# Designed miniproteins, single chains, continued (5), part 42

Each design is a single chain, and the fold is of that chain. pLDDT is the mean over its residues in the fold that is shown.

## One batch from the design tools (miniprotein)

Design m17436
Fold by ESMFold2-Fast:
Structure m17436 (fold): chain A 75 residues (1-75)
Amino acid sequence: SVAAGKSLLAQNKYAEAIAAFQAVPNSAAALTNLGVAYVQLGKTAEAIAAFKAAAAVASPATAAGILDAIATLQA
């Protein structure tokens, strides 16, 4: 679940958090947190891919914030 993944992120268990978020299909929240977990692991390309997927399924307001995060990672 997204809640389980967020708990794992708070514990710095990034690989386990990634597995938890990948188990939640088509969730903007799960995909956004998946991107955050990849950033913490230094996996920038995977983080950008996860954020792009999140932006595609998010509301326009949420997508704008995600796109800003992508721009920061590509700077």
Scores: mean pLDDT 81

Design m17437
Fold by ESMFold2-Fast:
Structure m17437 (fold): chain A 76 residues (1-76)
Amino acid sequence: SEEERKHLLALTFLAAAGGSVTLAERMKQNGKDKALIDEQVDTAIDLARKAKELDPDNERIRERADEVIKRAQEIK
């Protein structure tokens, strides 16, 4: 169904957002340039927001996306 397709896409964007925030955290730990870290932070936030837009009524997707956004903002 179209709903199942959007849900799977939301999970895919959420997984990508999680990867980007984890990369940003590791880059910060390894003393990488702030500009590169900020780019990964912005990518994580953008991907997490897209996941929420794809499946807006799914509380679990919203909560996980908001957690990624919070982690990303704490890096900045």
Scores: mean pLDDT 89

Design m17438
Fold by ESMFold2-Fast:
Structure m17438 (fold): chain A 79 residues (1-79)
Amino acid sequence: SYAEANQAYRALPKDLQERILATAREIINNGELPEDATPKDLQLTLEERLGVTLPDGIGDTSDLSSLLGVHDIKRAVGL
């Protein structure tokens, strides 16, 4: 569930949480995700960029899901 994904994310060290969020912003801003990107696609790209394995559903957390929502809006309007 979203609550379980958020709990797993909040259990990570604060510095890692900040790196995840910053890296997710960079991935989205650089257009590294496919046009139909899912939360799982974001998680896999984050794991590759950070060189770590993240908890399941990390892309579904409120913070990361909101960033992916911005990506989807940009795609929908042709940006």
Scores: mean pLDDT 73

Design m17439
Fold by ESMFold2-Fast:
Structure m17439 (fold): chain A 72 residues (1-72)
Amino acid sequence: GPLPVQPFGGPTVTFRVDGELLTVSAPVGMEIADRAIEYAREHGPDPESRRRAGLLLSEEVRREAERERARR
């Protein structure tokens, strides 16, 4: 059967969230970024849409970084 996909020692993505730098595995970070970009793209360059996309990104980055760290 197929082996589980687990990023290790590979590329990472770093996000700046509330002035903090949070680093996650590239696949996880790319998923979060892509989701936020799609949300912003679909709603256009409106400040409201951009703010909401940023808020969603911030929450997801924080949660995923914490999850990856706890998984050790």
Scores: mean pLDDT 67

Design m17440
Fold by ESMFold2-Fast:
Structure m17440 (fold): chain A 62 residues (1-62)
Amino acid sequence: MSPEELFREAVEALVAEDSAAFSRYLAELKRAMGLDRAGAAALLQRIYEAASHYLRTGELPP
């Protein structure tokens, strides 16, 4: 999967409360993007914000 597909899958897994799938997609996404600690932290924040937005509005942020 592309990094963009992995991001979407991680957000959807988090929204579905599928912690096993979320952890797997998140780990794969971090590897695919080659992120350092700061980049990984920013990515996690974006995923949580996207999931929170989706849960409240039914829409993924752009």
Scores: mean pLDDT 77

Design m17441
Fold by ESMFold2-Fast:
Structure m17441 (fold): chain A 90 residues (1-90)
Amino acid sequence: MEAVRQAHNEALAELVDYARRRGVPQDVLDRVVALLQQALDHLLAGDFAAARAAGDEAVAVASTTGDPELVELARRGAEVPFEVLAEIGA
């Protein structure tokens, strides 16, 4: 579980750093971050459907900015916890 949280924190830090450098509106950044944190909480609780839904919503919110790199960072933030969990479970 620590590796999953670490991967989430690293992906989130990269997204936040990018958003601040690009001048992404704080309300959009706060919502994307909150949704990715909710996705992790659902994933760690074993609710994969809710985790995917929160991740998809984070990507949708990022898409409203028209910034394709922010969208990819949000997608990466949603996917990385699942990837690490699958690796640990193997």
Scores: mean pLDDT 84

Design m17442
Fold by ESMFold2-Fast:
Structure m17442 (fold): chain A 87 residues (1-87)
Amino acid sequence: MTTATVTATVPEESLAEVEALAADLQQNAETIVKGTPGLLSLSASVEGNTVTVTIVAESEEIARQLAELVARALRGLGAENVEIKIE
């Protein structure tokens, strides 16, 4: 299995929206995992202006692909310093 971590800095103007999306993601994590082949776990948290999404998948390819989707969504919300770490 592979862990992908997506970290981004959120502008204050977008912080409430990102916090709401992170909470929604956390509430729906079980449903998303069940509906996404190869996804083993999903979590999201916001600390200050930093959002962190952790993805655990059966393969590096799946983890990377899902991390890229998350990164794209965060960039669409105006997030800066979007980084993906694969382990």
Scores: mean pLDDT 81

Design m17443
Fold by ESMFold2-Fast:
Structure m17443 (fold): chain A 64 residues (1-64)
Amino acid sequence: SDIDEALAAIIASVSKLTGDIEESKEFLVNLVKKGYDENMVLLAAKRISKEVYEAVKKEIEKLK
């Protein structure tokens, strides 16, 4: 699938979580656990906010 289309879909899904950092983090980390590309998820997180990006990056590092 087109990476830009996938990124747009992820960002749109997270926007429905009312901007809560913890909910956004859990949603995005769960995508990685389901086999989504880590770099794509991190890029989506960065496009949402710095706070979401930092939270997601920290949790993904714990999965290694």
Scores: mean pLDDT 77

Design m17444
Fold by ESMFold2-Fast:
Structure m17444 (fold): chain A 61 residues (1-61)
Amino acid sequence: DKALKLIKERIETLAKLSVRYKPLPLEKMETLAKSLADYLGVKLSDEEIRKLIEEALEKAA
């Protein structure tokens, strides 16, 4: 799914910025991810978004 891939890539970029430059609050990352998912018409639960963020932060560390 191209839209889901774009969401994952955006989350991974935010995670890298948070780890390497300036910590971005988790709540801010969730808000940005939700906004992108809504814009692209992708149905993601809060739990799914949180999981994607956790996976991206783990990968960025």
Scores: mean pLDDT 82

Design m17445
Fold by ESMFold2-Fast:
Structure m17445 (fold): chain A 86 residues (1-86)
Amino acid sequence: MKELEELVEKLKEVAEKLNPEEFRKRLKEVAPKVSGIEAVEALLEIILEEAEKQGAPKELLEEIREIIKRAVELVREEVERIKEKE
């Protein structure tokens, strides 16, 4: 859980460096419409899309994609862990 929160915060920092106003606007628009895993995926898609629009270098885009992959994996691992307790 904590690791996922740290990853999301790191992605927010990256997005805010690119275009903080636009990122916050999109975040407010999307957040109330999604929940759980869908919320995480939607936020990560917004960050990646903004990075591409701002002309972020390939290295930064690849770093963002790697963070997205890891965040999704952490969420899936947590879901599987909960299923084992049932």
Scores: mean pLDDT 64

Design m17446
Fold by ESMFold2-Fast:
Structure m17446 (fold): chain A 101 residues (1-101)
Amino acid sequence: GAAEERLRELIREMEELYEQAIEYAKQGKYDEALKKIDEAMEKYEEALRLARELGDEEAAREVAELVKEKSLEIMRVTENKEVILKAIGQVLRAIGELLDL
């Protein structure tokens, strides 16, 4: 239905925003990377809410795993402390959500 289509769109938008964040981090554009991470997390909160409303534990897991995987990738491509600390926070949040599933 429309809710499932919106959830799939949010997941695609999150993937695109994380790819942009990773690319900015690789270029040393840390302010731009942080902005893209924040935008991805806004989409994450909407996607997780929607997955929970649908009772879709598989989608909720997919969304949390995506945040965890992309945040770990960000930590591997940069030595910037602010970007790394933000990524650590997102990994911990995603692990918390996965443990609640």
Scores: mean pLDDT 88

Design m17447
Fold by ESMFold2-Fast:
Structure m17447 (fold): chain A 68 residues (1-68)
Amino acid sequence: MAALKEKVRAHIQRRLGTEDEAAVEEERRREIRELEEQLRIALEKAEEKGVDKEEVERRYARLRELLE
């Protein structure tokens, strides 16, 4: 898990073109907020289509864990 978090951090640093920890942390928080919004939409669609909500929640929880 820690290795994946470091890869996500490196990806954000590369995308921003900076190693400034404050800027990276701000971008990470933004991505977490986007994931929370996407999760909400995904859960609504899962309910509409009869898809397993627990699986959707588990997937997004794992993505959020990588960003934190």
Scores: mean pLDDT 72

Design m17448
Fold by ESMFold2-Fast:
Structure m17448 (fold): chain A 104 residues (1-104)
Amino acid sequence: SVDDYIAELDALIAELKAQGASAEDILAALLEKTLELLKQEKDDDNKIELARETLHRVVELAQEYDSPLAPTLAAALYEMHSNKYSVEEMEETLRELLERVRAA
């Protein structure tokens, strides 16, 4: 279920925070794990909910750490809420954000 995926992501965030990982490392791990989970999911509505819930957490984490990427991540979340994104468009957005995080 999506709730099980979200619990797994929240556990990953907690573990990385406990290890003293950087904001960028946590953001990258979160986005990469979500892309892996999206490949396992078969229901498009669940994929959309997972992508949306992940991006909310990504934005909250970036804001918590005062990351320079926070405005970019918040804009991506806003676009996802404002536009009718296909699953493919959501996956492409998450991959692009992952590349930006890794380049930082």
Scores: mean pLDDT 85

Design m17449
Fold by ESMFold2-Fast:
Structure m17449 (fold): chain A 91 residues (1-91)
Amino acid sequence: KAEEIAKIFGEMAVEVLELAAKNGELESVTEEELEQARKVGEGLGRKLASLPPEEAIKKLEEMVESAKEYASPEMAEKVEEGAKKAKKIIE
């Protein structure tokens, strides 16, 4: 469970960073920066998996709402997709 959620968050973090680079929000993204984003995402996913299910789901919903408010629509979509996958594992 924890490792599956970690993988989802790691992949989501990489995809969001790649979209930021593609959209010109970043000049460039290095392989090292992508790998660091993956590790940070994985750590967040494992932390979320350690929470009670109700709290984990609430955190995921808050994350999606924040992404919709502050991120580009494409980035918000990636966050929403990752959150839906994580919710399915938590449930």
Scores: mean pLDDT 78

Design m17450
Fold by ESMFold2-Fast:
Structure m17450 (fold): chain A 83 residues (1-83)
Amino acid sequence: SEVVEYLKEKIPGLSEKEAERLAKIITGEVPLSLENALAIARWMQGELSQEELGKALNLSERTARLLSEALELYLKEPELFLP
């Protein structure tokens, strides 16, 4: 996936499985619960910290950090994640 390769290039130390998981979350290929979607939206609005986002999505601290970095990339260059 182009998104997976982009994430691995921009986020050093990201594993293949982590990049695939993050790409699916960002592109909407994996359905999110309403609570998870709202947590991401609140983080994007600056209302949640990275740690609070990780707790809301039941993610490890590492995965929450990587998701936050991937979402920041998406916000800066959304065209790379959208058709």
Scores: mean pLDDT 71

Design m17451
Fold by ESMFold2-Fast:
Structure m17451 (fold): chain A 90 residues (1-90)
Amino acid sequence: MEGFREALFVPLQARLDALRALLEDPAATDAQVDAAWADFRAFLAELRALLERVGFLSMPENELKREILAFLAAAQAEAAALLEAWRARR
């Protein structure tokens, strides 16, 4: 279970951190931001599809299930908010 959690959280958090760093960089180009945003969305969609395929969503409610689903939702919301804030500052 620990390896499964790390396989989901670590790469998603790394991509979110990279997106945040790029959006806070005044030298970031529109092309770089578009590419990073597309990559983040594609990765998030792949993680959701994987969870559905392995039957994770059909397992009984537990802390790990709640933690993973909450983390995915929070990461998506944070990424969207960061992008909106970047566009507002530009």
Scores: mean pLDDT 77

Design m17452
Fold by ESMFold2-Fast:
Order: C-alpha cells, then structure tokens, then sequence
Structure m17452 (fold): chain A 70 residues (1-70)
C-alpha cells in the first residue's frame, strides 16, 4: 500500500540520518532525542498498526547506531 511505501521511506531516511549523526560524533543523548522526535512523528502520520512496526525498527536502528559510538 502507499502507506507501507511511506513507512519504508521513513525508515530509510531515519537510517541515513543516524549514519550521518554517528559520522559527525553525535552523543547517545542526541541519538535518543532524535529517536523520540521520529517516534512522535510516526505516531501522528501513520496508522497504529504500521506505526508500531516502524517504531520497532526505529528502536532497533537507534540501538545499532549507539553500538558504533566510541
């Protein structure tokens, strides 16, 4: 569906932004702040079912990004 395509695009853009933040030496606190903003945006714009899937992926990607920080 169009909403599922939007969800995939959101995840892709979120992943790219996390990679940029890690490269630019963002703190764990900055990653967590960005994560909360992204989750709030997803909850406002996507259906509950799709939002829950996107939020789980956002959480996973954020934890993976944190592991790459020195």
Amino acid sequence: SQEEELAEEIIKLYKEKLEEMVKNKASIEELDEYKEIAKDTVKKHLSKEIAEKVIKEIDKLTEEAKEKIE
Scores: mean pLDDT 85

Design m17453
Fold by ESMFold2-Fast:
Structure m17453 (fold): chain A 134 residues (1-134)
Amino acid sequence: SMEKEIALKTFEEMVKITEDSIENNKSITETAKKLLDEVLKFAKDLNASKDIIDDIQTLRDNADNLSLSELLQRIDEIAKKAREKGEELLAEMFIFAGSGVEQVNLAHKEGEVGKVIARMLMDGLLKDIKAKLE
């Protein structure tokens, strides 16, 4: 379907953002903002409910003021809300954004070994998503 094709393109872009952040040592917060921008774009393309769009925008705008733990918790809360409204692909995309943030954090903590592991995990997650969408 067109929705699945748009979702796949968005997931691929989110992996590129995450891998660029890992390679160029970009901050967790900068990565989170870029990933949330991709999720927001997808939510608008799906014509998701205004309250979900507003929640994503608010989280993105407040990302600089949140700890990693708080950011991940709010991502999970919005994903749950999206699922409750039948927006399953959007919910999965939000969970994927959280995974990307966690992998950038792993790369920061574990240096070169962390970067290798983080890239492998992101590639694996994208393969799983492709299998579910195809």
Scores: mean pLDDT 87

Design m17454
Fold by ESMFold2-Fast:
Structure m17454 (fold): chain A 71 residues (1-71)
Amino acid sequence: MKEAYEKIIEVVKKLAPEVADEISETIREMYKLGMTPEAIIDAVAGLVRSRLGPEKADEIRKAMEEELKKL
């Protein structure tokens, strides 16, 4: 669903603006490959962890999961 991917991108832009452009492009590629929103959340959290550390990765994961629950 396009709405789920847009919400994931919004969370990344809000909580990790310093890496948002790179991660948003990766999310768009994963969406085109047919990855589920849950799989994309796992991948995004991993990318954030490698660049900004585990605390920020956990914060972003929880925020993305919360947005998906509202859909």
Scores: mean pLDDT 80

Design m17455
Fold by ESMFold2-Fast:
Structure m17455 (fold): chain A 62 residues (1-62)
Amino acid sequence: MSSVPEKELRLFTLRLTRGILIAHGYPEEIVEEAVEEVEKRMDDMSPLEIQREVVRLVEERV
């Protein structure tokens, strides 16, 4: 296994979470707004925190 830098892991988690939410029928506009909001703050967040925060913001806006 090659080590993945934390920044790449955060970006991967952000993209994966976006794709899953859109695939489950959440509106793309709401998902994109949540992703952009979390991306601005993600440098201090774990991948799990990134996933939970994106989901929370999307659920609050639906």
Scores: mean pLDDT 80

Design m17456
Fold by ESMFold2-Fast:
Structure m17456 (fold): chain A 92 residues (1-92)
Amino acid sequence: LAELLRGRRVGVVLGTDDEEVLAAVRAWLEAQGAEATVAGAPEPTREAGYRAAREVIERAGADVVLAGGSREVMEGAKEAAEEAGIPAIVDP
């Protein structure tokens, strides 16, 4: 997985707004050589996941989306990535 993300602009959508968790995920990805933008989706809804994924795609220029959290958040993030023609990796 880390090799697939190296040198990429990675957008991460998590089913949390916990700043410590968001910061830890960003730091881990940067340690793997990825440029990471992390967005939280505090509401466990498809709309929250979709909006967070759209934000990292449109404003940060992510070329890969990683989504974790509730199933709904992950489905919303995947939908936004598919609409943008960007690969989505969805794993708990």
Scores: mean pLDDT 76

Design m17457
Fold by ESMFold2-Fast:
Structure m17457 (fold): chain A 65 residues (1-65)
Amino acid sequence: MKRLQEAMEEVAKALESIPTAKVVKISETHLEVEDSSKDARTYTAIRIIAISLTFEGGEVTVHDV
């Protein structure tokens, strides 16, 4: 559990290095990031990315909204 939290914090820090990315929520199993870029080719509008992790399952799901 603590190692998973540390991994989530590292991901959040990496995402905050992107000027248009904003970390909205972080927990041991959930990370929400908002991307507000409207001019970048990689993202065309405001997006909310939710990342859900399960410790033993090793499952990562990423959804853009």
Scores: mean pLDDT 51

Design m17458
Fold by ESMFold2-Fast:
Structure m17458 (fold): chain A 87 residues (1-87)
Amino acid sequence: SKPPQVTVRVFDSADEAVEEAERLKPEAEKRGIVVVVGEGGLQLNTSNKVLQAIKAGKDAVIYTTKGYGTPVAVGIARGASSNPVVE
């Protein structure tokens, strides 16, 4: 069985990350991919959503911002998956 994939997508602003996540969410959910928006200071919520996706055997994509959001999102992805991707 293929291990779940966690992908981190990095944007210049929080608004861009949210807008792109909302735009792609319906198609991602149809494909069994969980969309998570990485929130600064809410790392536990982001981590819990990713872990729930992995437990369900689903891929996850974390949408985050440049700066402090990126290392947190990458850390969550590496903790949840052996093969995280950063875009």
Scores: mean pLDDT 77

Design m17459
Fold by ESMFold2-Fast:
Structure m17459 (fold): chain A 71 residues (1-71)
Amino acid sequence: MAEYQEVAERAAAAWAQVKDDPAALAALAELDRAARERLAALIAAGASREELERAILEAVREALRLLEEIL
């Protein structure tokens, strides 16, 4: 899972920079809520493990894009 590992490492680095930024944290909380709603809908539809993992990866990438725009 090289793709997931790379995104996770980038997320950890971004978190270290923005963890004390209330505006960035608020924006991340909104993305987290939307991602949870998306995952709940996929689970209700009987999505496969691979589909759920893809949705999680996409949510993390979206969070990284937002942080890169703010920073």
Scores: mean pLDDT 73

Design m17460
Fold by ESMFold2-Fast:
Structure m17460 (fold): chain A 83 residues (1-83)
Amino acid sequence: MTPAEAEEMRAGLHAMGRRVLEEARRYGALVGEERYRQVQALVDRARALADSGPQHFLEAAEYGARAHQLTMDLRREAEELEA
């Protein structure tokens, strides 16, 4: 991996985390602050791993995927509360 490829991957991981948090924030208003904080904790861990170096990018992506999955759970819970 070149330094340019590593920076592109790191930037992508950070961008993914921002999008996940923006989406989770919308549902957090309905399902509760504790559920939003769970998503935030996973994203914060993913970002910290991405910033720790390229050897941690896979683990960072795994935490990002978990945060996205939890956000989809929050979306379902929010939709059920509005029904």
Scores: mean pLDDT 85

Design m17461
Fold by ESMFold2-Fast:
Structure m17461 (fold): chain A 89 residues (1-89)
Amino acid sequence: DEVRKILTEEELRRFESIYQQHKKADPNADENEIKALALAHTAADLIYRGDIERAQKLVKLAEKYAEKSPDPSAAQSAIRHVREAIARH
């Protein structure tokens, strides 16, 4: 599990909470899209804390999951937003 290599146990619990919130909001969405959205949200949290290197690793994972989704538009938008935030640091 690539996420476990990047995030602490506390951060993983937060990521899982974000994932479940997105899944509840759109239960018909592809799991890969929901996972990409949760990863992008978690990357934004890392940027807020100044951890740009780990945020970049999560964004790359989010991109891989978005690529597997048949409708990645929302995930791609979130990923773009996070990449712009990384570029400004």
Scores: mean pLDDT 84

Design m17462
Fold by ESMFold2-Fast:
Structure m17462 (fold): chain A 69 residues (1-69)
Amino acid sequence: MEEQKKIEQTRKDYEAMAKEVRERLNRLKAEGKLTDEQIQQLEDTIRFYEELAKAKSFEEIKELVKKYN
């Protein structure tokens, strides 16, 4: 029970991180300061946090971290 609540909070934290990076990406794109490569790197970072936000266990988080490192 407590483990499920902790993973839910962790998922919300990663969702917030994905949102923050997306807001940063949108701002920088509007400023015209990003290259296509930099946009792709930020999109990759957003996907990483979104995948972490979908994790159902801490084991899945560890596997995702290994996959994206």
Scores: mean pLDDT 79

Design m17463
Fold by ESMFold2-Fast:
Structure m17463 (fold): chain A 97 residues (1-97)
Amino acid sequence: AMAAALEAARAARQAYEKKLGDFGKETIDDMRKAAEEALKASGGDPQAARDAVQATVDKGIEKAKELFDPETAEKIAKGLRGQGDRVLAQLEAELAA
């Protein structure tokens, strides 16, 4: 019986790690899409892109609070804020080229 419990725990952990990874990738992709659409709609206004990324970060943080435990959600929140800054820096560099 112990072996079955360990296999179930391993499968649950693997599913949780996949869910965490998928959430991160999806949220970063949403940030990029939101920024690109805001730039397109505003005729290249960098402030519109920043506002769109910030709104996506805020939505991602709230969704993380619903999907994950409080400690994991707080770590995700810090990560999402940093990723938002990187997405904006990449877009600003691409627009300057």
Scores: mean pLDDT 79

Design m17464
Fold by ESMFold2-Fast:
Structure m17464 (fold): chain A 64 residues (1-64)
Amino acid sequence: SHMQQKIEEYRKKAESYEKARDFFREQAEKSTDPLLQRVYRKAAEAAETMSDFYKKKAEELEKK
């Protein structure tokens, strides 16, 4: 159904942002520059927020 397709789309977007979060966390750990560590940590926080947003959108559609 169109609903199932939309749920799958939101799940894929959530997964994409989770991968971005993990990438930024890894870059923060590898960096020896305190400023770069901070920038990457902030990017990871933003990516996690977006992942959570799309997870909630998928969950809302699954309840309908």
Scores: mean pLDDT 89

Design m17465
Fold by ESMFold2-Fast:
Structure m17465 (fold): chain A 82 residues (1-82)
Amino acid sequence: GEKLANEMMSRMLREAAEAAQKALDHFGVDSVSTQQLVDFLVSQGYSRNRAELLASLADVNGDGVITRADVEQLLEEAKELE
């Protein structure tokens, strides 16, 4: 049902936000490319498919760049779904 789908989406958005924040903090930067995030997550033990999914979700504007503002937006969207 929609409620269960919203709970799953909320968890995925939170995971994407946490992954992006971890990458930004690791590199000491305010933005990373989607490819940099994918490569970082794969280095952390994520499968390529999971890393690509999380990077796509973290790129809320579809511009190929993930910023700290994108992390904040993901966390707010996750909260609104739950």
Scores: mean pLDDT 83

Design m17466
Fold by ESMFold2-Fast:
Parts: structure tokens; sequence; C-alpha cells
Structure m17466 (fold): chain A 100 residues (1-100)
């Protein structure tokens, strides 16, 4: 059985910042759509991606271990590999922020 790994406070803080920044990114995409720089289809794909990232971040903040996150994501059909990639990205971002 794979080992259960705890989610760090730094990763949770990174997830919270990501959630706070997502609305501003979505607003920029709306402006680009209104300017004709994005198609409606491209805009919807970006919104879907942002929604998925928001769901993962919220589940991470709600959970204390990878096992809990996996159980919650199982209903959504999200794979462990996708979750691990996201956590690695957040860890790198958190390390960069702490170094500043």
Amino acid sequence: APPDEPITEEQKESARRMLAELPAQEEKWREKLKAGELTEEEYQILLETGRLQRLIAEIVLESDSIVEVIKKLEELGITLEKLEQWLEEQRKKAEELVAK
C-alpha cells in the first residue's frame, strides 16, 4: 500500500493564495474575451481549468493527508498523478515565496 503523506501548512497557504488569485485571472480572461482576443470556446476551457484547480485547492485545505484528498477526488474522477503534480507545483511556489 502507498504511504500516507501529510499536507504541510505551507502547501495549504499556497493553495489559499491560489484561490485568492484565481478570480483576478478569470477577470483578465473576461477582458480578453470582450476585446476579441479569446474565443468563447477558449474562454470556457480556461474557466473549466480554473474551476478544477479551485476544487483541488479547496479539498487540500479541507484535508490533512493525501488519503483524505484522494477519497474526496475519487468522486470527481481525478487521478493521484494529477494531484501529485499540483502539490509539487504548489510546494515549489511556497519555497520561492519563503525565500523572498
Scores: mean pLDDT 72

Design m17467
Fold by ESMFold2-Fast:
Structure m17467 (fold): chain A 74 residues (1-74)
Amino acid sequence: PSPEELEGEVYLAFALIMLAVAKISGDEELSKKLEEIVRQMEEALAAGDLDRVRQLYEEAVKLMKEHIEKEKKA
């Protein structure tokens, strides 16, 4: 694999870990949003669009941060 492919696969792996954590937490809304992001990341990776993979990964991280903040307040 190219270095770009490996980088994209690493981002996808971390996004899948975030999705697994969301599912274990029982947060259906977060899980659905992360499932959609993972789907789009898989499509972008298949197309060789690493910039899109990075953007989607940043969106996944943002969602996780927002959720952690909400959990602290609840």
Scores: mean pLDDT 82

Design m17468
Fold by ESMFold2-Fast:
Structure m17468 (fold): chain A 98 residues (1-98)
Amino acid sequence: SEEVIEKLLELAKEVLDEMKDRIPQSLRDYILSLLERVFKENPELAEKIYSLPEEKQKEVIRLAIETLYSLSFNPELTEVQKLWLLKQAIEDALKKLE
């Protein structure tokens, strides 16, 4: 639901604040926009994350942020490719945290 996506994005803002020494401020809005887009395009994925305990939700979100940050250094990747790789990283994290 939209409420689930909004709650996960607020959690992502908290995680980004914890990562402020590692992730440039200039990339935060970009990371948040791609996270929002992957959740809107894959609402079942957002619901699966939200079904986890909060500590595991933060772990998945942290991995997603680190993935997007890593992908930000590759100028050859399209946004569609970045979204696909982000989705794969989240799905792999969910399988390990079940």
Scores: mean pLDDT 85

Design m17469
Fold by ESMFold2-Fast:
Structure m17469 (fold): chain A 68 residues (1-68)
Amino acid sequence: MNKQEALDKALEDAKKLGNKEIEEVIEEVKKDQSDEAIREALAKITRILSAEHDLPEEVRARLAASIA
């Protein structure tokens, strides 16, 4: 899967979560798509997930896969 496909899947997952902050982070990364931007997005999503106990970890996992 290329970066664009991984980011599209991450955005779909974020929309299913209904968390607008995660959705916005993924939208910003879709504009840049650099490994650095994806790492920054992962850090932001990790902070959001740490604050929200019921959010699935899968969005973060998909972003991590896009830079592997």
Scores: mean pLDDT 69

Design m17470
Fold by ESMFold2-Fast:
Structure m17470 (fold): chain A 88 residues (1-88)
Amino acid sequence: DKEETLRFIEEESEKALKELEEKGVPKERLEQFEKALVALRDLALSLGLSKEEIEELINLIVELILEGKSMSEIQEAIGEKIEEILKK
């Protein structure tokens, strides 16, 4: 269900954004996170990803933002994780 998947992404995204904000992540990095989530939403809907797979990808983005990874590094890691998911 597209509506259920979108609501799940919105709820998990809001939770992750609050966690990053509470951990003192700068506004510029939070904006980068929001852009990554928009891209993830489109991919999740296009590829029919499960809620568990979506949660794993959001958690990966959170971890990489906290580690200070660039947007290019985050995009590469997301691509690698999606390949692993599709391999199953």
Scores: mean pLDDT 81

